# Designed miniproteins, single chains, continued (2): the designs that were tried, part 9

Each design is a single chain, and the fold is of that chain. pLDDT is the mean over its residues in the fold that is shown.

## One batch from the design tools (miniprotein)

Design m4282
Fold by ESMFold2-Fast:
Formats: sequence, C-alpha cells, structure tokens
Structure m4282 (fold): chain A 95 residues (1-95)
Amino acid sequence: SLEEQLEERRKNLEKARKDVAETFKKIFSKDNTTITPEQLAKLMEELAEKYKDIAPEFAERMRRWAEVFRQAAKEGKITPEARKALEELWKLAQE
C-alpha cells in the first residue's frame, strides 16, 4: 500500500509535467511563433502557482524560468539565459 501511494504520487507528478509540455507544444506551434518574453514569464508564473503543492520541484523550475523571461522582457531582447530556457521548454514540448 505504501508502494502504491508512492507510485500514484510519481504518476501525478509525471502527469503535471506532460500537461505543461502539451501547453508549450501549442505555444510553439506555427500559430504562436511570435509569443513575447512578457507572455512567457506570465505563463511560467501561472504554471508555478498551479503546481506548487502538487510538484514543488517542478514549480520551482517554472519560477526560475519566469524570472529569466521577466529579465529578458525588461531588456527588450532574448538574453542568453532566456534562449536556454526556451530550448528547455522546446525539449519538454517534444515529449
């Protein structure tokens, strides 16, 4: 029973990850290729808030990416850190 509870928790965390990946797959579609760093930061902040209790480590990663995109928005350009975050999001979307 303890093993079943741990397995269900792991499945719940993996489902959260897939849900986020599916969301970003739509964002990186041809219809949304012009998404701004400001919009990305807001989406990351919303996802971090949604998953903070369900997948804390995943939510923390979303918060870090949100900060990176917020800084890119303030500079008005894609920073090297924002480019790396976009690459990581693209990898998630490919799952």
Scores: mean pLDDT 75

Design m4283
Fold by ESMFold2-Fast:
Structure m4283 (fold): chain A 89 residues (1-89)
Amino acid sequence: SSELERLAERAREAVEAGDYLGAGELAEEYYRLKAELAEDEGLKEIALELGKAAVEVAKVAAEKGVEAAEEYEKKWAEEMKPRFEKLLA
């Protein structure tokens, strides 16, 4: 949808400007809309979890820097991988 495209672009622009907290809020809104559009309950749950993670990654980036945020995201992704695979089965 045009709204998803607009939110993704605004989130990208926020990251480029160093507004990590704003980017996290926009990413959460993006994934919330993705969840609303999802016809599958597993995809809806995945979208909502990605939105929550985006906010936490953004907080880490703002408080501890981009490198710490990348470590947080990597750990989160590895922890959530089995759960997401189960939701898509």
Scores: mean pLDDT 86

Design m4284
Fold by ESMFold2-Fast:
Structure m4284 (fold): chain A 94 residues (1-94)
Amino acid sequence: AEEEIRKLLEEIREIAKEMVKKKFDEKHVQALMLYALEIEDLVKQKKYEEAARVAELAIGTLERMAAKEKDEEQKKLLEKAIELFRRILEIIKK
């Protein structure tokens, strides 16, 4: 479970790197990086219920960001990140 979560967190970080490379909104990049870091820390501490809550918060926050986003490419990257956080949540709840 932990290694699968780590791989998904790395995919989220790759999305953030792509956003930086394309000069996309730094607020989106910060949200992805901060939630990924918080989930990673909580998982390392075996605080799975708290990690699940952070993943749910990340999903809600990113969905609001995607809904307000006018750039289709940025919106698509945010939606990909949302899917990755949903997969992390599914693994944590197992």
Scores: mean pLDDT 87

Design m4285
Fold by ESMFold2-Fast:
Structure m4285 (fold): chain A 110 residues (1-110)
Amino acid sequence: KGEEFYNLGKKYYEEGNYKEAVKYYSESIKELEPLAKQGDIEAQKKLGLSLSNLGDAYDKLGETEKSKKSYEEAKKYFEQAAELYRQQGDEISESLFRMQVSVLKLTLKK
């Protein structure tokens, strides 16, 4: 369900329809938040990706403060995903999410 909204958000973003991308990424986030809170690592991963992409869509619309807020929330969820993968011994997935955190830290400095 959250996956369908995420895919619609990506489609609209790729088409340059950033307003519709914001709408569908926001719906994806609403669907994923309860699952992520229950410890679903796939939901936490998708929530972080949806928030990061929401930040990109807001940036394209000139909504600078909303973009920054979305990136900061994405960073928190990527940090949570990295720690969960570390606890599971999945070093590859941990490294990928730590890289995403580093990218967002650079974005937030601008």
Scores: mean pLDDT 83

Design m4286
Fold by ESMFold2-Fast:
Structure m4286 (fold): chain A 76 residues (1-76)
Amino acid sequence: VIEILKKAYEVARKAGHKEVANLALTGILYVLREDYEKAIEAFEKAREVARQAGLPETVELFDEAIKKIKEKLKEK
């Protein structure tokens, strides 16, 4: 999960999309704290902003991350 999110963060940062990059970082911090519900919320917001910015690859990376985090939440 972290590697996928790191790639999304780097793509957004290099493209100058600071909001997407900041939301990705916020979600990563929630994953590290095992606060998966807040992590999902952050990544869903990041996905929406990335979609509006025309970043389809970044949207796919967030979709994959959300899916993996939801699997972790089910283990709760």
Scores: mean pLDDT 76

Design m4287
Fold by ESMFold2-Fast:
Structure m4287 (fold): chain A 73 residues (1-73)
Amino acid sequence: DAHVQQGRQARAQGQDALLAGDLAAAAEHFDQASRHYQRAADESEDPEVAERLRRLSEIYRRASESLRRLAEG
């Protein structure tokens, strides 16, 4: 699944940005991860897999929003 792979890549980039102290970059990467996981969930035929992917999407959406607010003040 291309969207799951893209979500994992974006998540890893977000984690790297966090370790570097770049909150704005981390927020952007986690937003991208959230969007990829949401698309993967929408395309999933397995309800259990879709639910797990929607939870991941929501986690990274909230992380992105929180990090963006911290970066802005």
Scores: mean pLDDT 88

Design m4288
Fold by ESMFold2-Fast:
Structure m4288 (fold): chain A 116 residues (1-116)
Amino acid sequence: MEELLEEVAKKLVEGKPLSQEEVEKLRKLLAEDESAPEKLVKEYLKLRPEALKEAIEEAKTIPKEYLETVLGLEKAAADFHRELVLKVTDPELFTKHLRDLVDSKLWIEALEEVIE
C-alpha cells in the first residue's frame, strides 16, 4: 500500500499519467480509506518538500479576512475532485483530477497553518 502511494506520488511529480492498473488500485484505496488522499500528500511532500512551504508563503499573501472563505472553497474543490477520481476510468483524466485533489489538500494544509 505504501509502495503504491510512493509510485503514484513519483508520477504526479514527474507529470506522468498513471497506468490503468494503478488507477484501479488507487480508486479502490480511495473508496475504502478516507485518509488515502492525506497519505498520498505525505508521499508527495517527501519528493517535493518545498511544496508545502511555497503554499504557506502564497497563502500569507491572501488578506486575512478572506482566508476562511478560501479554505472553504478549497475543501469544496477537494471533495469535488475526490468524487471525480472515484468515477473516472480514463487514466489521463483520473491523473488530472488526482493532481487537483493533491493540490487542494496541500492548499488546505497551508491555509490552516496560516489561519492558526
Scores: mean pLDDT 85

Design m4289
Fold by ESMFold2-Fast:
Structure m4289 (fold): chain A 75 residues (1-75)
Amino acid sequence: PNAAARGAAATAAGGARDALATGDPELSKQSGRNGGLAAGKAAEAAGGDRRDGVEAATQFASLVGPEAGEGAAEG
């Protein structure tokens, strides 16, 4: 995965972590989804594969919770 995809994944993980602290799994999933979409788009913009960006975001978001990982995978 490229640097843009990793950046988007890190942002998604941070958002999911904050949402988890409030006890809202829906916000974690939404943060993951936004991160996955952003990572996929960034990978495509860099001339790469959208799937590589989404996979990177999913792996990173899953470190903070299953809802975040599920959302990222939808991207």
Scores: mean pLDDT 70

Design m4290
Fold by ESMFold2-Fast:
Parts: sequence; C-alpha cells; structure tokens
Structure m4290 (fold): chain A 81 residues (1-81)
Amino acid sequence: SKIEELEAAMRELLGLLAEARRDPSPEALARVRAQLRRVDALAESIPSEDFLSLPEEKQQAIMDLVGEVQRAIADYLAEFG
C-alpha cells in the first residue's frame, strides 16, 4: 500500500540522515534531499481517510515514526545547518 511505501521511505530517510551525519559529503546530502522529496510526495499522495482507516496501534506507530524523522532532521540541522 502507499502507507507501507511511506513508512519504508521514512525509515530509509532515517538511515540516510544517520549516514550523512557520520560522513557529511555532498553525495550524502544529495541522497538525503532526494529521499526527503520522495517522502513529501508520498505523504501528499495519501488521502487522510486512508490513514484514519488504519488500526489505532498502526496510526500510533506511524506518528512515532514521523516524530523520529522530525527529530533526526532537527538534529542534523543543529549539527550541520
């Protein structure tokens, strides 16, 4: 599903952010930016109704993942922004 694609894309973004923090190269930054655009595009393509139709525990897991992504981006910007 598109929601599963979004979750996978967010987890991939977390990995790329961690890699960019360990090895801050132009190539690592380009990968982070490309993945961030993909996450944004996927999120925009999913109707709110599809998200709200998920079990409560699944909605919470996705919100937790969103929080992890937001913290990882903030941490990255604090160190390199």
Scores: mean pLDDT 84

Design m4291
Fold by ESMFold2-Fast:
Formats: sequence, structure tokens, C-alpha cells
Structure m4291 (fold): chain A 117 residues (1-117)
Amino acid sequence: MTEEEYEKLLEEAIENVAKAAALGAPILSMSFVVVAVELTILKRKSKTSKDAQQKLDALQAKIDKLVAQGQAQRDALMKKLGISADELDFLATRIALEKARSPEEVVELMEKLVEEV
């Protein structure tokens, strides 16, 4: 894997983890593992390296921004579907177990399932 390919994978993984957390979906994907490993490495290096601390701070800022965006999307989706937070979490969990693995697929399948019910 090239460094560029790894950076793209890490950014995609961060986005997927943040969106999944905001939706209450189970975080059982490889994306969670990739982000967790990178955070662990950066936290260890940040004790002795200012560059690692800056990278850790930048990574946390990206996660926080995507979590905030995911929360706004969650609120908009709840309003659009007319469901409670508990009902959204139940629906997200059900879809994740049966078909979807990405948060975007979960959202798309939620909208379709609400239309079918």
C-alpha cells in the first residue's frame, strides 16, 4: 500500500466511524480498527513528539467535525422520517446486521424501509 493510498483509506475510515457513531450504528467495520490503531500510535508518539501531537490534534478535529455533521444529519433524518432517537438506533442496528456496513448505506436503506412500512 502506498502512503497516498493509506491516507485515503484513513480519511474514509474516519468519516465512516464518525457517521456510524452519530447514527448509533454498531461500529464493527475495518474502518473502526484503522482509526483506533492510528489514534493509539499518535497518542503514544505525542508523549515525545510535537509533530505527532499536531497530527493527533488535527485527527481529533477532523473526527469532531464529522461527528457534528453526522449529528446534524441524524437530527434531520429523525425529523424527515418522524421517528424518535431510540427508533432510529433500532432501525440502524437492524439494517447494519442484515445488509449495510457503511453509514451511508444505512441511511439510504432507512429511507427505503420507512417508505415500505
Scores: mean pLDDT 64

Design m4292
Fold by ESMFold2-Fast:
Structure m4292 (fold): chain A 104 residues (1-104)
Amino acid sequence: ISVEELVNALENFEKGLISEEELKEYLRKGILSDDPAVRTTLVRTTYRLMVESDKAEDLAYITMEVLKENKDHPGAQQVAGALLIMSMTDEKAFTLWQKAQNAV
């Protein structure tokens, strides 16, 4: 998966253009990517949408589910840690991330 494909998938989900199942597949490919730029883009775009989007709660839950399903993968551990740290900079994002952590 490329940076552009990942950003487009996250933005298309926000617009209601792709399903939750399709988003999970893009997130899985991004999280398991060997490219640090893909993982960094996933973290930044997901965080932005958790702050700004009307689908922020759905996105937090979906992302947490994919991360927990891949918890032993180094890429998933890196993305989970980075999202936790970034979420601490915004009350809404942090609240949603903690809700997802507890529910999933």
Scores: mean pLDDT 83

Design m4293
Fold by ESMFold2-Fast:
Structure m4293 (fold): chain A 75 residues (1-75)
Amino acid sequence: SMMELEQKRRGARALYDAIHTQGDRKLDREAMVEILREAGVPEEDIEELLEKAERLGGGMVLMSEDEFVAALLAP
């Protein structure tokens, strides 16, 4: 639904901001879960977004915010 897509988009943006704001400090999985939860991502979608973020790995630092959000929201 549109509402779920908006929640996922907010979560992806929050995660991107946290990654770039913390500089060289890598976020652990628990911190990423809390960021997504605080952004309003549904519990069932948190695991999906985390899996996609983990697959991006080091590529995350080469992405713009829009590219990162698009990657996490891709099927």
Scores: mean pLDDT 74

Design m4294
Fold by ESMFold2-Fast:
Structure m4294 (fold): chain A 61 residues (1-61)
Amino acid sequence: SMNEAKAELRKRLKEDFPDVDFSDSGIEEALRANDYDVDKAYADLEKAVNTLRKSGGSLNV
């Protein structure tokens, strides 16, 4: 289910990026864009974090 995919993705993101604030909408959008493939959604959000770090922006995704 989407709730299970969201929980799994959120756990991985918190372990790897504890300093980043991930919104529910950001997680859901990444999952929907990748047909609920948690690994692909994770890769998209990792790219977003890397972009924010390079731009010096706030770590909110």
Scores: mean pLDDT 83

Design m4295
Fold by ESMFold2-Fast:
Structure m4295 (fold): chain A 55 residues (1-55)
Amino acid sequence: SALQAQIQLLRSELATLEQHLALAQQRNDQEMAAEVQAEIERLRAQIAALEAQLA
């Protein structure tokens, strides 16, 4: 379904952001890490909301 395809795309974006977070943490870039973490939390909330529609 279109909804499942959207969830898959968001999960791919989440994986990319998690890699960016790991890199920011390795570089001890706390400002970038906090910014990326906020984006991750937002995407996780969006994925959860969309998954709830499939239940």
Scores: mean pLDDT 88

Design m4296
Fold by ESMFold2-Fast:
Structure m4296 (fold): chain A 65 residues (1-65)
Amino acid sequence: DNVQRAEKLEEQGLKLLGSGKYDEAIRLFEQALSMEPGNVLSKTLLSHALKIQGKDEEAKEVLES
């Protein structure tokens, strides 16, 4: 079930963000978005993680996709 898998990746990514593991969190959010390309939450979380890491242009592109 792609919904359940995406939700687990989102949860794990949020824990990684809290631990300062931004690159790992970004990868998990990218995986979640690849499973559900239209998932607004996955796009929002990926954009947020990218902004925390200073990747403002990449964050903007994710939200515009």
Scores: mean pLDDT 81

Design m4297
Fold by ESMFold2-Fast:
Order: C-alpha cells, then sequence, then structure tokens
Structure m4297 (fold): chain A 72 residues (1-72)
C-alpha cells in the first residue's frame, strides 16, 4: 500500500543517515591507522557495522510489510 511505501521510504532515509555516519567514522579511523593490520581491522569492524545496519533495515521492513499484509 502507499502508506506502507511511505513508512519504508522514511526507514530508508534513516538507514542512509546511519550508513553516512558509519562511512564518516570509517574515514576518520582509516586516516588514523598507521599499519596495514590496523587498516584491515578498521575495514572488518566497518563491514560488521554495515552488515548490522542492513540486517536491521531488512527486519524492520519485514515488520512493516507483515503489519500491512495482516490488515489487508
Amino acid sequence: SSAAAQQIAALEQEHDARVAEIKAQFNERMAKAKTNQEKLQVAKETFRQLADAIGELIARRQEIQKQYKESL
């Protein structure tokens, strides 16, 4: 429904803001890293944060869709 689409669009905007913050933190931490090992650790931690953000987005989208499916 259009109402579900609007809620999902708002959720996507929130997700985009979170990803932008993670990217900003990654750039700052990467600039401070002195060794290739430290850079690899920053990359691994950032990947985990992005994976968590994507997982949360998917879960919240499914919850919205389920609520609208049950109301139809």
Scores: mean pLDDT 85

Design m4298
Fold by ESMFold2-Fast:
Structure m4298 (fold): chain A 74 residues (1-74)
Amino acid sequence: SEKLKEEAEKLRKEIEELGKRLQELGRRYAEALAKGTPEAIAEARKILEEMKKLQKERDELVARLKEVEEKIKS
């Protein structure tokens, strides 16, 4: 199905975008921890919460992509 292939392509783009954002947040998280001030540690905790949320969203998209790819193979 054309629609399933388009959905798979869209999901791959969204997964890649979330991956890039997670890499950027991971860098900021490490920088905040290295700074070690109470303010920076508080910021690191907020970044970690955002990263966990985005990782969950990415995992859900990956699961959906696998389901769509299985339907394409059928």
Scores: mean pLDDT 88

Design m4299
Fold by ESMFold2-Fast:
Structure m4299 (fold): chain A 90 residues (1-90)
Amino acid sequence: SIQDIIDQIRQYSDRMITYVDDSDRSRMQQLRDQSIQQFSTDPQTARSYMNQFMTLAMRSAGRTGDPDIQSQVSGYRRQINSLMDQYMQS
């Protein structure tokens, strides 16, 4: 159950990365990997890294000017936030 939540966060974050430009991808990958690594040991630090990841993803999506990309990335952000809230309540 807890591992399923982490796996879903990873999957949604991977989908968000497909919508960002190449200049942000390396930084986002680092933030996402640091977040996933920390969930079991320091969930608050994991949440902080994931929030930084999602903020960068939203800025990248905003720069595209494409409302469909912005909507999709915003949707994944909502899913990740819901999953993180579920993890913190577990």
Scores: mean pLDDT 85

Design m4300
Fold by ESMFold2-Fast:
Structure m4300 (fold): chain A 64 residues (1-64)
Amino acid sequence: SAEAEERRRRAEEARRGYRIALEVYKDHLASEETIDKKLSQEMAEEARKVAARFRERARELEEA
């Protein structure tokens, strides 16, 4: 159905957001050793939370 296809498309977008956010998180962790550690840790933690929200959103869309 059109509703199932739209839900699947939104889930794919959420999964893509998760992958991008996860890469941002990893980049901030890698930068922790060469830049201000506290700032890098804060940015990594925020990116981690964003990634978690995208993953949760994708799961909800796939389960619905």
Scores: mean pLDDT 72

Design m4301
Fold by ESMFold2-Fast:
Structure m4301 (fold): chain A 63 residues (1-63)
Amino acid sequence: SKKEKEALEELEPLRKSILDMYETDKEGLVERLAKAFGVSKATARKILEEYIRELEEKGLLEK
């Protein structure tokens, strides 16, 4: 929870790049996040999906 929240905050400056990779190379994005945060791919995927969910709730998925 706390580390996941911290990871979500780390993603904010990279929003556009993350959204682009989420549409074009989701598997590569998950792998990069797993390496960057030092977590499993399953945890990285969870962090990514939570980040996308927050953007959707805020209407920030529009490019």
Scores: mean pLDDT 74

Design m4302
Fold by ESMFold2-Fast:
Structure m4302 (fold): chain A 74 residues (1-74)
Amino acid sequence: AQARADALLEAMLRAGEVFGLEKTLAELRAQIEAARAALPALEAAGELTPEEAALARAVLDLLDERAAALEAEA
């Protein structure tokens, strides 16, 4: 579950890098935030185990940190 969310966000980041679109980085950050906000509802609905939800949050944290680091380099 976490790997799929991570792969999607990574694919979007790569698309942004290929096209040189700074807006893609902002969109990725917005999607990371949206995904993070959705996790409690998915966990409550039984779509994710607590362990999967925790790992997904950790992956989103890493992606957000990477996005922030890339933005700081600009």
Scores: mean pLDDT 68

Design m4303
Fold by ESMFold2-Fast:
Structure m4303 (fold): chain A 65 residues (1-65)
Amino acid sequence: MEKAVEAAKRIIELANKNEGVLAVLLAEDEIFVLFKEKTPENEKLEEEMRRIAEEAGVRLHVGYL
């Protein structure tokens, strides 16, 4: 969980700067991110979050409303 917590903090910091993120959830070695809608801006943010998760060795799951 430690690496997942660090990755989640970085992802949450990105989410806090972008109103398109609805929620971020942490489960063991997995991070779940929910976006309000599927936009090019949110897709680019998703790619950035995926890189952070990959570097930390945790899995990222992304959903859109």
Scores: mean pLDDT 77

Design m4304
Fold by ESMFold2-Fast:
Structure m4304 (fold): chain A 72 residues (1-72)
Amino acid sequence: MPFEFSDNTTLTVRELYELGKILGISEERVLEILRKYGVNEFLLNATLKQVAEDLGVSLSTVRRALQILSEK
């Protein structure tokens, strides 16, 4: 169970907007996710799996986009 922490990854509001830009998702859908789950200390109160389901993309797609974001 090494790297299990990746399943508990949370996004900042900024990372969610940048993820949306990378995936070509509208700002309206980003705002819908923010309203649905809420924000605590600038962190989205949702897992990557929940974000992927709401965006209509695979978890693998979200993880790949976040890896690209982390390199910059």
Scores: mean pLDDT 71

Design m4305
Fold by ESMFold2-Fast:
Structure m4305 (fold): chain A 72 residues (1-72)
Amino acid sequence: GKEELIKRLEELAKEAEKRGLYEAAEQLRKGVEAVRAGDWVAAFQHAGAAGGILKKAGYDELAERADELARA
């Protein structure tokens, strides 16, 4: 549900932040705000942007989790 998606986005944001990936964490938090607002297009865009940052940084497993959450 919506609350489970928010929880997963927040968990990924914390994991990105722990690794110093603050831009990815910010995108994931903006994704949470978009989900809360019902803006699924913005939520998809923010989660996808985080996934791209994570993949470029070499965190393929975290990137896959972000991409999975981006799929509405």
Scores: mean pLDDT 82

Design m4306
Fold by ESMFold2-Fast:
Structure m4306 (fold): chain A 61 residues (1-61)
Amino acid sequence: SMEDLIEEAARRLREAGVDEAVVEQVTAEMRKGAEAGTVSEEDIRLATDAFLASLAAAKAR
């Protein structure tokens, strides 16, 4: 479940044109936080949605 959410986040970021090094960094931080219990599924969804919304707004021309 958590890993599936992180993989979905990675795919969405790649589809949106985010650099692979940034995708790797973001997903590594998500996995570390999930393992430590400091990052929830809701946190991953909210962070991913916010990032993609900001990126879409920046590229909206």
Scores: mean pLDDT 79

Design m4307
Fold by ESMFold2-Fast:
Structure m4307 (fold): chain A 77 residues (1-77)
Amino acid sequence: IKEKYEEVVERLAEELGLSRELAAAVVEAAALYGKDVPEELLEALAKAFGVSPETVRRAVEKAYELLKEAGLAEKLS
């Protein structure tokens, strides 16, 4: 499970050109909230990493799809 999680983080960083730190934070947010990450958290991540909130939202959507493909999103019921 941990190995698949690391793979999702690495893929997100590569595909969207994000820092690994931002990619890890986004994957964690997507794992906790799915695609419905609170706007306040999106804004906080955008400010912390110097990107737009739109970039963070797109990254969350991509992270959620990657987590679903890896079978890691199914436990968020």
Scores: mean pLDDT 77

Design m4308
Fold by ESMFold2-Fast:
Parts: structure tokens; sequence; C-alpha cells
Structure m4308 (fold): chain A 73 residues (1-73)
């Protein structure tokens, strides 16, 4: 789970998306607190925003993080 969030943060940082970095960091903090419902909501909003902005690589990274949270591994 955490590896997918770190990857999303890295991709956002490489593309200069400071908002994406902050959103990935916040979602990871929510997961660490056990607040999975809010983490899922935050990731879904972040993915939709990235897609709307044409940032497909960042959106894909958020989608992979969302899938990892939903699988409850």
Amino acid sequence: IEKKFEEAKRIAAEQGDEDGVRLAERALELVRRGDFEMAVLQLSVSRTAALSAGKEEIAKAFDEALDAVLEEE
C-alpha cells in the first residue's frame, strides 16, 4: 500500500505537480490513521482532478494507490 502512495508522490513531484504531491501525502496519512473511507474519497477526487487536467500518468498512479487501498492486503 505505502509503496503505491510513494510512487504517486514521486510521479507528481517529477511533473512539478505540487498539489498532486500534497494530495498523495495526505491520502497516505489517512491510510496510516486507518481512515480508509477518507483516503478512498481523497484519492478518487485527486484522480478525477488529474484526469480533467490531462495528467494521465499522475491519474494512473492515484488509481493504482486507490486499488491497493481497496484490496485490503
Scores: mean pLDDT 75

Design m4309
Fold by ESMFold2-Fast:
Structure m4309 (fold): chain A 105 residues (1-105)
Amino acid sequence: GPLREEAIRHLEEIIEELEELLEEATDPLVQRSIRLAIETLRRVIDALRQGRITDPADIERAVALADELLELVKELMENKDDVLKVVGLTLRIIGLVLDLDSLLE
């Protein structure tokens, strides 16, 4: 339906932004975090396309989690020289990835 199609397009746009950020990233931990985010969002898109995520609330949650994930990655890139912030943001990114993965079950 329209909600699913809009969500897929939005998630694809987020992946494009993450791929651009990945090209700019030089820190290996930042690069790994961005790759994890991209891989997770691709799995969510595949689940949406296959009709494995059909509840409108779950579709809206996937979009909201993806938006938060992109913002955390941007913060990670801006704070790359602050080791404690990098660790904290990386753990938050892993938390969002786990929340997104929960929608695939």
Scores: mean pLDDT 88

Design m4310
Fold by ESMFold2-Fast:
Structure m4310 (fold): chain A 63 residues (1-63)
Amino acid sequence: SELLAEFKRALEAGDRQKAAQIFREILEKALTDPAFAQEAIAFFRSLGLDELAKILEQILKSL
C-alpha cells in the first residue's frame, strides 16, 4: 500500500508531523475498509510498532 509506504518513509525521515498526518489517513481508511485495517495492523507489527497496532485494534473494536 502506498499509504503504508509513505508512513514508513516519514518515520525513517524523523518527520513527526507528516507521520502523524499519514497515521490519521491510515486510521480513516481502516474505519471503512476492514481488509486494509488488517493489512495496516500486520504492517505496524512487521515494523516492531506493536503499540500502534494495538491502538488501531482497540479503536476498531470500540466502534
Scores: mean pLDDT 84

Design m4311
Fold by ESMFold2-Fast:
Structure m4311 (fold): chain A 100 residues (1-100)
Amino acid sequence: SMEEEFIEEVERILKEAREKAIETRDPGEFQKARAEIEELAKKYKASEEVVETLLGYMTAMEFEMQYFVKNNVPDEEAEKTLEKGIEDTRKALRELLEKE
């Protein structure tokens, strides 16, 4: 479905942002991903609630990555936390899209 394609594309963007952020130790990778997600949301005509929810999760992951950089948290621990953030985002999206 178009909903499943949207969720899969969001997950791909977030996974790429996570990998780049960990490799570069730059939370700004999530800001770049935010722009990509906003364009994707326009393409799929996502509701304001869906967009706001996505941007909220992305902001949380950006702040988590900023914390990991400042506190020299190991990559493996940062990866696990961000992986959970991506999974939580995917679940929230699925629930919202099923209601629409």
Scores: mean pLDDT 87

Design m4312
Fold by ESMFold2-Fast:
Structure m4312 (fold): chain A 88 residues (1-88)
Amino acid sequence: MEEKLQKQKKLYEEFKKKVPEEEKELARKMAILYTAHGIWVSAASSFPEDRELAEAAARELDKELEETYSKLSPETQKAIEEALKESK
């Protein structure tokens, strides 16, 4: 647990170094959207009664993710993808 937290802190610090100041707000929005999307995808699998709502919410977030992602520089896009892959 503590080792995973230290690894996450290091990944976050490296991510901040790669993201231009003017894109940090958009990168933060991407992180929030990815987290929310993951929560809804998990809810669809774990709570059958909420599946339809969770799947609909995940689809709407997926659209907003694509729109926000297209506004980021390739460097920031790569940094986000690396952070998400490492967090898995």
Scores: mean pLDDT 75

Design m4313
Fold by ESMFold2-Fast:
Structure m4313 (fold): chain A 57 residues (1-57)
Amino acid sequence: GKELTDELIKEWLIEQGASEKVAEVTVKMMTPGMKMMMANLMRQAGYDVKPPAIPLT
């Protein structure tokens, strides 16, 4: 699996029907915890992604 990046989250949201602007804003508003949740959700949807290696600070 690939490490989850903001770009991958944006692409996945667009595939789910979000506009490019909505996806970009959504990703920018996400906390590290939300990105870990998104990695888990994407894996449930069949994406081979790993949680991002982000600082929890």
Scores: mean pLDDT 73

Design m4314
Fold by ESMFold2-Fast:
Structure m4314 (fold): chain A 95 residues (1-95)
Amino acid sequence: SLSQAEIQELLDEVMRMLAERRAEEMGKVLPHVPRETLFQIQLGRVYDSILDFLTKSSPEDRKKGLDLLREAAEYYKQGNLDKAIELLQEVLDMS
């Protein structure tokens, strides 16, 4: 099992990976905007969504979402990036 510190570090990596994928897709529509600018915009959106989840969710939804975030961290550690991102997106969709 992962420690709380390891989960936090792995989740930061999953959030960055989601932001990178979103920046790549946005870059196809906005090819003249620097990739770093698109990445920072998407990273901010991911963090804002997590903050909304943590501050606005019910206790029951927060418990469910925190369990999903733990699972996302474990899948990321196993190298299953797609499943990790899918679980993170499920938490963001709860907001």
Scores: mean pLDDT 87

Design m4315
Fold by ESMFold2-Fast:
Structure m4315 (fold): chain A 70 residues (1-70)
Amino acid sequence: DPREEQIRYLQENGGFTREQAEYVIENKDGVVSERVLKALDEMHAKHADEKDREKRLALNDEAIDRALSA
């Protein structure tokens, strides 16, 4: 299932919740955009040592919002 594979990719590589991953996919016509992935990679690179789950989820939400608003 391509949708489930995209959701799994975002969860494993981005630390997204299922709901965040589904939101990204739905807002990009079921495809993970390069903009979202780039913003996510930049956020994770800057916060590689962040262990607080809530902070990581907030960074994921910010990365999604920034990429989708561009």
Scores: mean pLDDT 65

Design m4316
Fold by ESMFold2-Fast:
Structure m4316 (fold): chain A 65 residues (1-65)
Amino acid sequence: GREEALRALARTGALLLVPPELLRELPFDVPGVDTSRAPAVDAETAVRAVELMKAGRYDEAVALL
């Protein structure tokens, strides 16, 4: 669900790779990220996961992360 997708975004560092404009389009608050380590996903994967979350497709977003 949504909470699992938010944890996956935080865990993978995907939020560091997503444009702030896209994050502002989410209807909920995004958790803080650990910026001390390299992201575990690429930028295209991170953006696609956030687009899936915007569409309510949380389980598919988790599968990408």
Scores: mean pLDDT 73

Design m4317
Fold by ESMFold2-Fast:
Structure m4317 (fold): chain A 66 residues (1-66)
Amino acid sequence: MEYPGSVVRVIRRAVEERLGRRVSQRELARAAGVSVGTISAYENNERKVSEELFERLVAARRRLLA
């Protein structure tokens, strides 16, 4: 399964809402183990998110909320 790149921005905004603060693309990238450029490309809908990357982003969300 593939997800639109915009889900990356949705995940980042969901983390911001839970933490009550801004979360940068760099912070999400570090938590997910990818480059900032990778996060930026997905948020600009340049690429579709694979199932494997989506699972890594869900894990990154858990790390940021812990």
Scores: mean pLDDT 80

